# Ledger of designs, part 38: designed miniproteins, single chains, continued (5)

Each design is a single chain, and the fold is of that chain. pLDDT is the mean over its residues in the fold that is shown.

## One batch from the design tools (miniprotein)

Design m17295
Fold by ESMFold2-Fast:
Structure m17295 (fold): chain A 71 residues (1-71)
Amino acid sequence: SKEEFKKMVKEALDLVKREMPEVYGDFKLTVDNIVEALEEGKISIEEAKDLIKRVMESLGRTYGIKIDVDF
């Protein structure tokens, strides 16, 4: 749902800002681009969620952090 997506985005941004502040700016730019694509109707909400999950998985692998976003 849109509410679940909004919660996911907030929790992902808060987690990266706290745990990986050095990459927060780049992460936020990526998330903002995904949100813009969703708002423009270029992708579905499900595709937007999957894209954010993939970015978070990449960050978790690089930094050895368990990134878990509750939906």
Scores: mean pLDDT 78

Design m17296
Fold by ESMFold2-Fast:
Structure m17296 (fold): chain A 75 residues (1-75)
Amino acid sequence: SEAEAEKLLKEAQEHFEKAKAYLRQGNITLALEHFQKAVELFNQAISLIKDPDKKAEYEKTRKEQILELARILEE
């Protein structure tokens, strides 16, 4: 359902924020655990979307979050 997809998207975003926070603290192990969970939740959310435009929007959000994490790693 769309409600379930939105819930999973929110949880994925929360895990990405935790991954970024742990990465900035130098806790690479916890950063990786939260990053893996975020990607899994994003993939689940995307799999529930029937509308191609909404699916593309979720995929763009996932890509932007991954790129932000990569940018922090390059610092």
Scores: mean pLDDT 85

Design m17297
Fold by ESMFold2-Fast:
Structure m17297 (fold): chain A 80 residues (1-80)
Amino acid sequence: LKEEIEKLYEEIEKIDPETAKLFKKILEEYKKAVEEGDQFTADVLLGLALIVIGVAKIINPELAKLLRELLELYLELIKK
């Protein structure tokens, strides 16, 4: 799972390194909020991740697909 996340992140970074960096930061802060029991901050950060995906879908649908897949893998990682 972590290896799949790393590979997917590298694919996103090749397309748009700035969006990759921003999205990674959002996901890392989301994980931290979940681990700390800060549900409000977690919900806000998840909302930001979805907004980034929505904006990417308008600009580059393939980038949006990869970002959504990365989010799904990251949510699966946190559940375990």
Scores: mean pLDDT 82

Design m17298
Fold by ESMFold2-Fast:
Structure m17298 (fold): chain A 69 residues (1-69)
Amino acid sequence: MSPEELFEEVLDRVLAHVRAHPDLDVEAVKAALVAHIRDLGRRYGLSEEETERLIREGVERIEAVAAAA
């Protein structure tokens, strides 16, 4: 599995969890996702720029889902 595919799988799971649990601390969820993406970047040898891009994409999508709830 590519790091991009693994990122999308993790993000889809996180977004589903946020939708199912509207009482969640969204800031804590974002922090956990950031930590996971940084770990993924280290494990798969992604550049810092690539890692930061995935973090921005993930955080933006979490915020959009939380705002829609």
Scores: mean pLDDT 80

Design m17299
Fold by ESMFold2-Fast:
Structure m17299 (fold): chain A 65 residues (1-65)
Amino acid sequence: ELGLSEEQWEELRAFARANGFDRALFKEKLKELGVPEEKWDAVFEALFNEDVEEGIELLREAVLK
């Protein structure tokens, strides 16, 4: 959809799981992968929404107790 390869999506998902959903760190990773700046927010949102349903309960239990 956003012109990223399967390898790029896989690496971004791994990065998000390791570093969370910090926009600044994520933008650096997107720049490293050569993703155009105009697509960064859309890519971030796509990955955030993908993991929100699965990660929200685990993140809540781990962080918010």
Scores: mean pLDDT 68

Design m17300
Fold by ESMFold2-Fast:
Structure m17300 (fold): chain A 92 residues (1-92)
Amino acid sequence: SAEEIAKAEALLNETLARLHELAEKVLEAVKAGRYEEALKLLEEAEKLLKETTAKLLEIISDPELQEQIKEGEKALLEDIEAMKKEIEELKA
């Protein structure tokens, strides 16, 4: 429904702003050689993404949109895991 889409959009806008802030902090930490800090920030991003996805799935009743949300979560979590692996290799 339009009401569900409006609620989902508001949550997504809030989450995207927080993810942008975390991404900036990750880049700053990596540039400064603070790899442990960067890894913790990526873990915070994973937690935020999982919590936001769970809330979106409670708001959205459309099965096709629910599937797209789950696929989007999986893709972003895989990207974050790849970044964590790269940082671990830089740390070694």
Scores: mean pLDDT 87

Design m17301
Fold by ESMFold2-Fast:
Structure m17301 (fold): chain A 69 residues (1-69)
Amino acid sequence: GVLILKDVPVNQLIQKLEQALGRPLTQQEIEALQAFLQSLKLPPDYRLNVKVELPVVESTHPLIGVSFS
């Protein structure tokens, strides 16, 4: 399935993703996301549209794809 989050401030991105997924992000997911955001040099109040792609089957280790616009 796909989750779409609109108008998310960079400084709230982790919290909003955790709320939308219904679970905490793993340390690996947090580190990857923070590295990506740092590479873009966005201000903390910059607002992003976020698309999260989830696997079609339930898994204890779901693979998620995250894209920004």
Scores: mean pLDDT 68

Design m17302
Fold by ESMFold2-Fast:
Structure m17302 (fold): chain A 75 residues (1-75)
Amino acid sequence: MPSLEEKAARALAELEELLRQPPSEEVDARILGILADFGDFGEAAGERGRELLRRLLSHPNPAVATAAARVLAQL
């Protein structure tokens, strides 16, 4: 569905931009917010979404790494 694909593309673009920024509590909170929304469009994110989620498994914030692992388990 176009709206789900748009949501996925936007979320992936935001995740890519956040990962380019220096680590901070604000950046981590935004990443967690995007991961929470993955339940609505996760399958539409496809292989690119799975690649970004795998990168987040190595994130220094354990809350982010755990959320990424949970999302990957649902795909």
Scores: mean pLDDT 77

Design m17303
Fold by ESMFold2-Fast:
Structure m17303 (fold): chain A 88 residues (1-88)
Amino acid sequence: RALELLREGTRLAVEGARNNDQALAIEGMRIAREGLETMVREGDGYPSMLRLFDVADEALALAEAGRLQEAADLMREMLELYEKLRYE
């Protein structure tokens, strides 16, 4: 499900950053972004979710530049923001 993809993708991105595994970090970010796309497609998205795509795209760009820790921190922030919005 969409939320499971978002959580798993974020977990993999953080794991990749800790292990200095750029490929794993980028793959995690792609999985998380697929989760966001699925939420929008299923109608479970709020207009504020467009900002989560911006954050995910910034994180991916940072990871591609080798700035894995900054990318992982941004992905954690995105997941926390989504989880907060889900209960409002």
Scores: mean pLDDT 77

Design m17304
Fold by ESMFold2-Fast:
Structure m17304 (fold): chain A 65 residues (1-65)
Amino acid sequence: SEEEKEQQLKELEKRAEEAGFEVISLHPSIGVVQADLSTEEARRKVEELRELARELGVGLVVREK
């Protein structure tokens, strides 16, 4: 349903923010986040977010700072 899709996008947004990423856009069907990928820790968090996006069925683009 439309409500379920909105809830899934909100969950992705929350996880990105908790990981310290800047959320640029999560609509219409692709999440765009900005991250400093200079550390291995940040890259691992990106991979975790990518797996979550796959489970939610949305696209994810990570833009480097």
Scores: mean pLDDT 72

Design m17305
Fold by ESMFold2-Fast:
Parts: structure tokens; C-alpha cells; sequence
Structure m17305 (fold): chain A 52 residues (1-52)
């Protein structure tokens, strides 16, 4: 997953909403994408989204 990738959220309350990867954070478990949901402008962990 890379910055600019389009994703769909797979968890409530944002299930089925689409967003874009805006950042990749380096963590102890490896790179973790940060997703901005287009409809509401909120950021969530990319662990709760799948690339489309």
C-alpha cells in the first residue's frame, strides 16, 4: 500500500466509505498506512481498510 492509493473501509462506523492513503507511518510492526476518508475528511488507520 502506498500514499495516493484508494481504499475502502471494512469496519464500522465507516464501513463502505472510500478514502485515500495520505501517510505511511513506520512502526515496530512495519509500515502502517493512514487513510483520509473522502466524505468526512477523517483519518483512520489503514489496517481497517482494503486497497481498491
Amino acid sequence: MKVGDKVEVIVSPYYGLRGTVVDILDTDDGPRPVVKIEEIGDGISGDFAVKI
Scores: mean pLDDT 68

Design m17306
Fold by ESMFold2-Fast:
Structure m17306 (fold): chain A 62 residues (1-62)
Amino acid sequence: MNAITDDEIDEAFARMIAGLVLASTPDPEQAAAELERLAGQSTNPKVAEALRRIADELRAQA
């Protein structure tokens, strides 16, 4: 589908990872810490950025 950008794919992938972490980790601070760890291990800078942003959002809600 030619309407999907690489940025949209990277964001969707990061959100999928975040969803899996949240499903297994009920504490938002622990979930945020896990997302930051995964961001640090990511070779894709857009995925890493999205994961860090989601982690920051989770901490802000705690």
Scores: mean pLDDT 78

Design m17307
Fold by ESMFold2-Fast:
Structure m17307 (fold): chain A 77 residues (1-77)
Amino acid sequence: SKAEEEKLIETVLNITKRSLEREKKLGRPLSTEELADLIKEVAEENGVPVSRSKALEIAKAIKAGASEEEIIELLKK
């Protein structure tokens, strides 16, 4: 549905925002594990719960330069 798609888009935007904020505080890029923890946290807060293994898959995709559309597709599964 449109509402479900809007929730997924919001989740991806919040992952991007919070990862950039955390990297700024640390003065370094997040590790894959740190990014996976962030993804799980943000997704759960937005009502799109993901497993740890799925969060790691998404974190690896983001670090490999995955598009917003690709990340949304991973969140749907």
Scores: mean pLDDT 85

Design m17308
Fold by ESMFold2-Fast:
Structure m17308 (fold): chain A 78 residues (1-78)
Amino acid sequence: SAELQALIDEATAEVTARAGPEAGEEVGESLRRIYELTGGDLEKVRELTPLVIEAVEASAAGDLERAIALAGRVEDAL
């Protein structure tokens, strides 16, 4: 969907600028996966986008405890 692609492009660009292209790619892949797992629930993707960004950026910064906790919150919300 055009709305999903726009959301992914925006989130990927923001995270790439702050944490590099690998982190940006991981955010984009995670958002696509959430969309697939929820059967195309774009509202759920929008809701979870901030947590996914925080989890990926925490991982990129080496804060594995924070990254795991945030990833768990995303999984619990699915």
Scores: mean pLDDT 88

Design m17309
Fold by ESMFold2-Fast:
Structure m17309 (fold): chain A 61 residues (1-61)
Amino acid sequence: MSVAEEVFAEFVAAHPDLSEAMRESARRFAELLAASLSTRPSLSDEQIRALIRRALEWGLS
């Protein structure tokens, strides 16, 4: 599983009441953010995972 897929799976598990449209938006956003952040030479997979998770969680508030 990719970093984006792992974080998205965790996010959906934490938010089971998300609409299908919101789940698709979150998945796409996680994939795009992971792809963007993976080009950063100083970021580990764990840091990328944490940043995606934070962005998804705060995006709901």
Scores: mean pLDDT 77

Design m17310
Fold by ESMFold2-Fast:
Structure m17310 (fold): chain A 70 residues (1-70)
Amino acid sequence: MQTSTVIVNFEGLSEEEVEKIVETLKAAVRSLLEQGLITPDQAEQALKDIDASLEAIKNGEKEGVVEIRK
């Protein structure tokens, strides 16, 4: 299995900029699903990982990790 992992560094970014990056990543996941490049289960997991990363950043962590599995 091939796994694509995206590590995003949020150091120096505002909350609005972080949310905009998160929206862009969610749009990318939806695009991959629409193209049939990932399964619905993989898309749901990736979206959950994105949401968990955003929550961790709001709690004072400066790095988010998004995993997209093919």
Scores: mean pLDDT 68

Design m17311
Fold by ESMFold2-Fast:
Structure m17311 (fold): chain A 62 residues (1-62)
Amino acid sequence: SKEEFKKKIIEEAKKALEAGLTPQEVIDRLRPKFIEELKKAGFTEAEARYIVAEAINEALKS
């Protein structure tokens, strides 16, 4: 589901930040990976991009 993907993306982003990656490095690494995963799950490119951006932004606020 969208919620499960969002949780997964948030956890991966938090782990990357904890490992010392910058916000831009997190975006550059995780965005293409999770866009592809969401597209495989049946989401459109636009939906995938939105979900990934929203999830990474939530992780960055934490």
Scores: mean pLDDT 84

Design m17312
Fold by ESMFold2-Fast:
Structure m17312 (fold): chain A 68 residues (1-68)
Amino acid sequence: YFQALLDAQQAALETRKADLVAEGIKRRNEIEKKYLEEMKKTGNSKELADKYAQEGRAIAAETRAALA
């Protein structure tokens, strides 16, 4: 039945999801630190914020792709 299949997939993915999410968060935090450091040196600008936001989103997308 459909629910039995869903249950099996959820159980299989729970550990992988936790590990992949944690790694993705760590990588995004590193990008955020770089953004803050450069912001202090050059001043905060939309271009700088957007650049590092895009890098963080790329890491998040990579994590989601690995989860799929």
Scores: mean pLDDT 74

Design m17313
Fold by ESMFold2-Fast:
Structure m17313 (fold): chain A 61 residues (1-61)
Amino acid sequence: AEKAVENAVKAAEAGHPAAGAAGAYDLRQAGYVTEEGARKAIEAARKGDSKAAAEYIREGG
């Protein structure tokens, strides 16, 4: 689980917010990230805020 969270965070931080959002969604479905954390990460990614998306994924795992 930790490695999957790290991969999603790295994707978001690398300027791929859509990839980070997809990762957050999948991690939520698998139960590795909180629903609130995933929701905020997806919302930040939709706004193009890669740093906020990465932070919410990290805090939600």
Scores: mean pLDDT 66

Design m17314
Fold by ESMFold2-Fast:
Structure m17314 (fold): chain A 85 residues (1-85)
Amino acid sequence: MKEIRDLFKEINEILEKEASPELQKKMRDLIAKAYRAFVNKDYDTALKYLDELESLVKSELKNPEAQKKVLDTIRKARELVEKEK
């Protein structure tokens, strides 16, 4: 099973290739906040930041294939957080 850190690394790699530097900064901030909440066992807060990340991806990541891959990886991260509850 992939760790949440590996899933966030996959999202960051897609964003580096497909997103503007400004969009990368916004999304990386949300990823960092989600990861910090997860490490602190604040799973509800981690899920809130993943929801915000999903909304931002749907609205601002214009490449449909990149959007689909990032959303799929966010879903896997969400499932992993839910399992830890």
Scores: mean pLDDT 82

Design m17315
Fold by ESMFold2-Fast:
Structure m17315 (fold): chain A 61 residues (1-61)
Amino acid sequence: MSFEEILEELLKLVDSMKAKGVPDSQILSYVTALLKHLVKEGVISEEEGKALLEAIKKKIA
């Protein structure tokens, strides 16, 4: 899965969670844990994980 595909799926996930009334802090916690897991499994680099997290923070804020 490419960086762009992962970002698109994360944005869809965030939109779904926001639509269900999940607090921003819980969304950020979940996304952070998921990205750390993807980095550990070698799916994305640490730098890509940080870039994805910053994109999600901007989406939530």
Scores: mean pLDDT 82

Design m17316
Fold by ESMFold2-Fast:
Structure m17316 (fold): chain A 100 residues (1-100)
Amino acid sequence: SIEDLINEFAEELFKEIEEKLNLSDEAKDKISQIILDMSLTFLDALARGESVESALAKAKARAEAKLKELQDQGVISEEQFKIISEIIDKKVKELLERLK
């Protein structure tokens, strides 16, 4: 199902972020919440009749905005924000190919 695919996407995304970065528990909890919000934003956009490409772009933009807030609050560094954004870009591209 699409829900199973999105759950797999969310788990793989968080795992790759955790494996590449030494994050605080606070950063891990907040990033996990952002990934959940990203997944829900995507599913909501699809339910409203948006294309997969549009829904993913919207979900990604929202996640990047929330991650920027974490950087501005000092929860993650500028370097960590950049790496997480690159991982999200990669995983969103992979998900888009799987959904075509």
Scores: mean pLDDT 87

Design m17317
Fold by ESMFold2-Fast:
Structure m17317 (fold): chain A 81 residues (1-81)
Amino acid sequence: MRVTDEEIDEAIAMIELAVAKLDLERYGDYQGAAETAERVVERYPHLPEVVRDAYRIASQAYEKLGDTEKAEEWRKKAEEA
């Protein structure tokens, strides 16, 4: 069985989101979490579930950084995705 490029992209994106989630929830690297989530959205816009999860992580990261305007922007994107 040959793995598709889309399946490989999804696996990589999920790993990157898991790292961002650890930065957000465990390590307190809110800037790193936001940057990783934004990169996932930019690189994998064709994966709607991954994009939605990335939007949620970015929203939470910006809220922790005190950037309430960006947090709300990313939160709305997560709800619309």
Scores: mean pLDDT 81

Design m17318
Fold by ESMFold2-Fast:
Structure m17318 (fold): chain A 96 residues (1-96)
Amino acid sequence: DEVLERIRELLEKAKVPEEDIEKVLELVREDPEVLERLRELLREYERVKREGPATKVFAAWVHLGEETLRLLAELARRAGDEELAKKLEELRDLGF
């Protein structure tokens, strides 16, 4: 799944521990609504990337990253993992 691979790459680049990455990916696999929302965000980014000037592409990339991390933090908090949720929120605030 392209969305799950992108999430893994994002979290690996941010040096999130492997056990936390696997937990995030499992939570996404178990939530079809969040998975579909993430696919929609990726499709919107791909559209802007094809049609937009570099400034709009950069803004869309930032938006994709911020919304992805927000959704993942909400998933973690819903699952009762407050520490993972805080970690994901901190990554968002750092501009990942």
Scores: mean pLDDT 82

Design m17319
Fold by ESMFold2-Fast:
Structure m17319 (fold): chain A 78 residues (1-78)
Amino acid sequence: SSMQRLLLAEASLGLMRMAKWVAKKSNDEEFKKNLIKQINNVIDQLQSWLAQETDPSVRARLQQIIAELKQMKKELEE
């Protein structure tokens, strides 16, 4: 359902935020590279869900989550 997808998207965003904090604190280059790969995988999944979503509120929130994940990726890529 749309609400289950949204819940999973929110959970993924929360996990990625925590993982980014860990990456910054540990300064682990391998962990950072793996995190970037995971963020890409999550973005791809959420874009697939967005393409199938018809609820305007869920679409708007998925777009916001995707934008935040893309920003996190840019901050990790130097």
Scores: mean pLDDT 89

Design m17320
Fold by ESMFold2-Fast:
Structure m17320 (fold): chain A 70 residues (1-70)
Amino acid sequence: SPPSLLEQIQALLGQLRENEDDPEKLKELTKQYEALVDQLLSQTTDPETARLLQDQRDSVISWVEKKIKK
């Protein structure tokens, strides 16, 4: 079976951490991460789960922006 959206998101989070010193790779991985999170959000019917996922997304994006900014 293909990996679940959640498993793919967890793998991308690991790749973001491994590539924290590569701004171009962070940009590419972040776009992939946002696309997967948006896909998971579109399938999420529970509002509490959706809120937690959005908060985690915002935290990750903030972390990446700090790493990319000089």
Scores: mean pLDDT 85

Design m17321
Fold by ESMFold2-Fast:
Structure m17321 (fold): chain A 66 residues (1-66)
Amino acid sequence: SGLDDMEAMVQAMADRMGLPPAVKDALLARLRQMYADGVDRVDMIGELNRLFQRYKEALDAKAKAA
């Protein structure tokens, strides 16, 4: 299904980025909520891409501060 494909994408991207399990779970919960609310696929993908970019920027900022 479309949801299963999107969940697989989120898991693969989170694993590639080395995101903590809690962050991956939060992203999956957000995806499932958007799907249940009837959000369009393109809008769901856009939101997930924005969240991944935000987490990447936060990780990069912490690395530079250390």
Scores: mean pLDDT 80

Design m17322
Fold by ESMFold2-Fast:
Structure m17322 (fold): chain A 71 residues (1-71)
Amino acid sequence: SVEEELRKKEREAQLKEQKNRWLDELAEMYGVPKSVIREAIEMVREGEKEGKTEEGNRAAMAKLQEAVAKG
């Protein structure tokens, strides 16, 4: 129904807003740009999709540590 599609879009908008707030908080906490945090999150997701969750997590951590060291 139209109501169900509207509710789905509203939920997607809320999730996007929540993720944006988390990115802002993480950027302030680590002193790194939001783009670096987004890249780290993508590395985790790519690793999970390929069944290489640990490798993705390690790559993401290395990315964040490098950014913190440069800041």
Scores: mean pLDDT 76

Design m17323
Fold by ESMFold2-Fast:
Structure m17323 (fold): chain A 78 residues (1-78)
Amino acid sequence: SLDEVIERLKTASLEEAAQIVADTAIRTKGDRSVLEPIAKALVDSHGPEAAAQILLLALPRIEDPQVRDEVLLAFTSV
């Protein structure tokens, strides 16, 4: 569930968080209703600089450019 993903992200390393973000984005096909709460949770728990690092690590793991764009938009909205 989304709540379980958010709880995992609070204590994840940067590498683990990047993988969780990428896997969730791919699985949900870039669903913004899922990605925006994730982006907000990362900023709230890790801070904006660490959240940006997680984003940069996650983007290369996503081959679909539409899914990548949705992840980028979610992170720029928080």
Scores: mean pLDDT 86

Design m17324
Fold by ESMFold2-Fast:
Structure m17324 (fold): chain A 79 residues (1-79)
Amino acid sequence: SSNDDLLIQSMGLIRQAGRRAGLSNDQIRDMLGRIGDAYSLGSLDDTLQVTRQVGDIIVSRNPSVRPLVDQAVRLASQM
């Protein structure tokens, strides 16, 4: 439950950052799906790593979204 709440908040920030960076709804869905798949397999380390990788891609397209991505990664690291 606590980890589910942290995941939902982290994924919400990634979705917001992706939209601000100009990603399509399909691209955002694919990225969030990869994070969700890692979490559903029970790997918190993989969930954090995938969140960082996805965040880096989003920031590379629009650096102004870095604060949103950094907060998403911080929430994922608290799981």
Scores: mean pLDDT 90

Design m17325
Fold by ESMFold2-Fast:
Structure m17325 (fold): chain A 68 residues (1-68)
Amino acid sequence: MSGKEGGRRVGERIARGEPPTLEELQSLKGNKEAADEAARVLREKGGVTPEQAEAFARLIESGGEGEV
């Protein structure tokens, strides 16, 4: 899976108020392109603060391992 496509999907889900799945986060672990794309989508569509968008980008890059 391309990182950009994965990040876009996760970003769009979060922007809709839907939590991303742990499997999606794990598939994108260490993928900075996916994290950056998700943050871009959240800034454009999500109505979140830049700090929140960055936090979600870091969560995606970590593969969700920082939480559960």
Scores: mean pLDDT 73

Design m17326
Fold by ESMFold2-Fast:
Structure m17326 (fold): chain A 61 residues (1-61)
Amino acid sequence: MEEERRRELQRQAEGEKIVRDGLQKGIENERALSPESLEAAREKARESEERYRRLQREIEE
């Protein structure tokens, strides 16, 4: 039971990491971003990192 839940959380954390990395690369490859668009993209990346951190804490708990 514990191991299955842990594996599920790890899978979710890996998913969030992929999303964060994808957003980060998207920001770097984007052309002529307005300040508003850049801020929105960075905010999304930050949200993904927060979710990743939260999942990691649950795994450690």
Scores: mean pLDDT 72

Design m17327
Fold by ESMFold2-Fast:
Order: C-alpha cells, then structure tokens, then sequence
Structure m17327 (fold): chain A 76 residues (1-76)
C-alpha cells in the first residue's frame, strides 16, 4: 500500500509521529483519493530531503484535503 510505504520512509528518516499518523490513515481510509496520496508523497519527500517547512505544509494540506473529502483523519 503506497501510504504504508510513505510511513516506512518517514519512520526511517526519524519522523515517527508522522509515520504513525500515516499508518492510521492507511488503516482508516485504504482507498485515499490520488490527490491526498500525492500531497502525502510530496510531504515525505520534502522531509527526507531536509526541507521540514515544505514537508509540514504538504502534510497539513493532505490532511485538510482528506477531512474535506469526509475521510476519517487521525486526531480529528
């Protein structure tokens, strides 16, 4: 599952809290819209590259897009 792969990448880079949130999102919403998955991928890619500001911005946009679509979101 692509979101689960993103969670493993986040955990390997030291972002344990983000990895946990991504795993919970993958379990609650196994069929995420491609737009949300793409934003999550951009977030993880930015964080792994050391761009924490851009990574956090994409992660926030991804969770906001998921919530707007009526999907279960961790911590909602």
Amino acid sequence: MEVEELAERAEAAGYTSLAKALRELAELAPNLPPEVVELLRKAVDALVAGDDVTGIEYAVEAFEAAAKAGLPVPGK
Scores: mean pLDDT 74

Design m17328
Fold by ESMFold2-Fast:
Structure m17328 (fold): chain A 75 residues (1-75)
Amino acid sequence: SEEDKRRRLLGNVASALALGATPEEIAEILGMSVEEVQRLIDELMERAGFKSREELVKAIRDALEKGEHIGKLLE
């Protein structure tokens, strides 16, 4: 489904952010504009219920450290 594709894309962006990738680096890797990546980051923050990127990145890192699927943050 389109939602499943979107969640996979958001998960890829989330993992890259947790590894310290910049929006510019993510844009190059995914073949999209920096503006599109910024919109994906904003969507990640909204879906996960965070108002700051620092809280989002911390939550992603905590999930990865615990072996949790990143998609849990997007429900």
Scores: mean pLDDT 80

Design m17329
Fold by ESMFold2-Fast:
Structure m17329 (fold): chain A 66 residues (1-66)
Amino acid sequence: LSDEEVDFINELARKAAEDVAAGKDPETVLKEVEQELKSRGLSDEAIEYALRVVRVAIRTVEEKAA
C-alpha cells in the first residue's frame, strides 16, 4: 500500500463512520465503499485491507451508539 492509498482508505473510513453515525445502514455504506474502491482500480489485497479498516470504523460507531 502506498501512502496515497492509505490516505484514501482512511478518508473513506472516516466518511463511512460519519454516514453510519448519521443513520445510514452499515451494509449499504459498506457496499458503496467497496464499489468506490473497485472503481479506483485498487488491488484485491488493498480492497480487502480497506474494507477491514472501514468495518472497524463502522463497528466503533455502532458500539458507541448502543
Scores: mean pLDDT 80

Design m17330
Fold by ESMFold2-Fast:
Structure m17330 (fold): chain A 100 residues (1-100)
Amino acid sequence: DELLALARELAALPEEERRRRLEELLAELKKEIEELKKNAEEEEVRKAVREKIALATGIAVAAEYLRRGDEERAERAVRAALEDEEELRRLARELGEEEA
């Protein structure tokens, strides 16, 4: 899993460098989503956008957990983005509750 490898690499970096690289990755994924909306048929766009949103959400949630020093939940978020939509939703919900 390429995303899991990225999460491990990012977890090994100093906090400032991790944040910078995650911001770059998130910007790239957002650009890909916008490009898909311009070029694909409606049903294909919805499916591809849903998959890209799950990936972007997983990376964003992982980035925030890494910023908090929670490498385990960051790694779980990246895996959940591809394998377990319910787990990804749970991790995102926990993150929101902790900020409140």
Scores: mean pLDDT 71

Design m17331
Fold by ESMFold2-Fast:
Structure m17331 (fold): chain A 89 residues (1-89)
Amino acid sequence: DEQKRRLEEATELVARGAALLAVPRAKRIGRHPMTEEDVEMEREGERLIAEGERLFNSLPVKSEEDRERMERAAREAAERAVLEAGSLV
């Protein structure tokens, strides 16, 4: 119960961080100018991913499937964020 909740929390943190990084990363790849808000989103995104990874690594029992699920959630969140940004990519 508690471990399952912590795993879900770690997954949510990593997914949220990935979403915040998505537009800044797309702008860097496309060589678009970065705003102060983009830089702040990038910093917060990296912090959330680090927190989620730390939480995941603290779990006494975790599987490769759990990590793959977390990574998939992060990828999907990033893709959604880019689509929502539309013309900013």
Scores: mean pLDDT 81

Design m17332
Fold by ESMFold2-Fast:
Structure m17332 (fold): chain A 80 residues (1-80)
Amino acid sequence: SVLEEIEKIEEEIEELGKELLKASEEAKKQVRKLMEETQARVREIVAQHNYDVSNPEAQEELLKVGKEFLEELKKIVEEE
């Protein structure tokens, strides 16, 4: 289910966040940039669907953005 996928993503982000507390300032800057870029993409998707997040197409696009965010976050953590 979508809820199970969201819960898994949230758990993985929380665990990576614990590792980032021990990371370099450079890695923290990369995470801030990734968060800003991800937030901008989310805003664009929501706006394109007239702020209707119940739209299945919007939900699919947002899930893809969440998965891409997690993949990039893992790369930043792995480079430490």
Scores: mean pLDDT 76

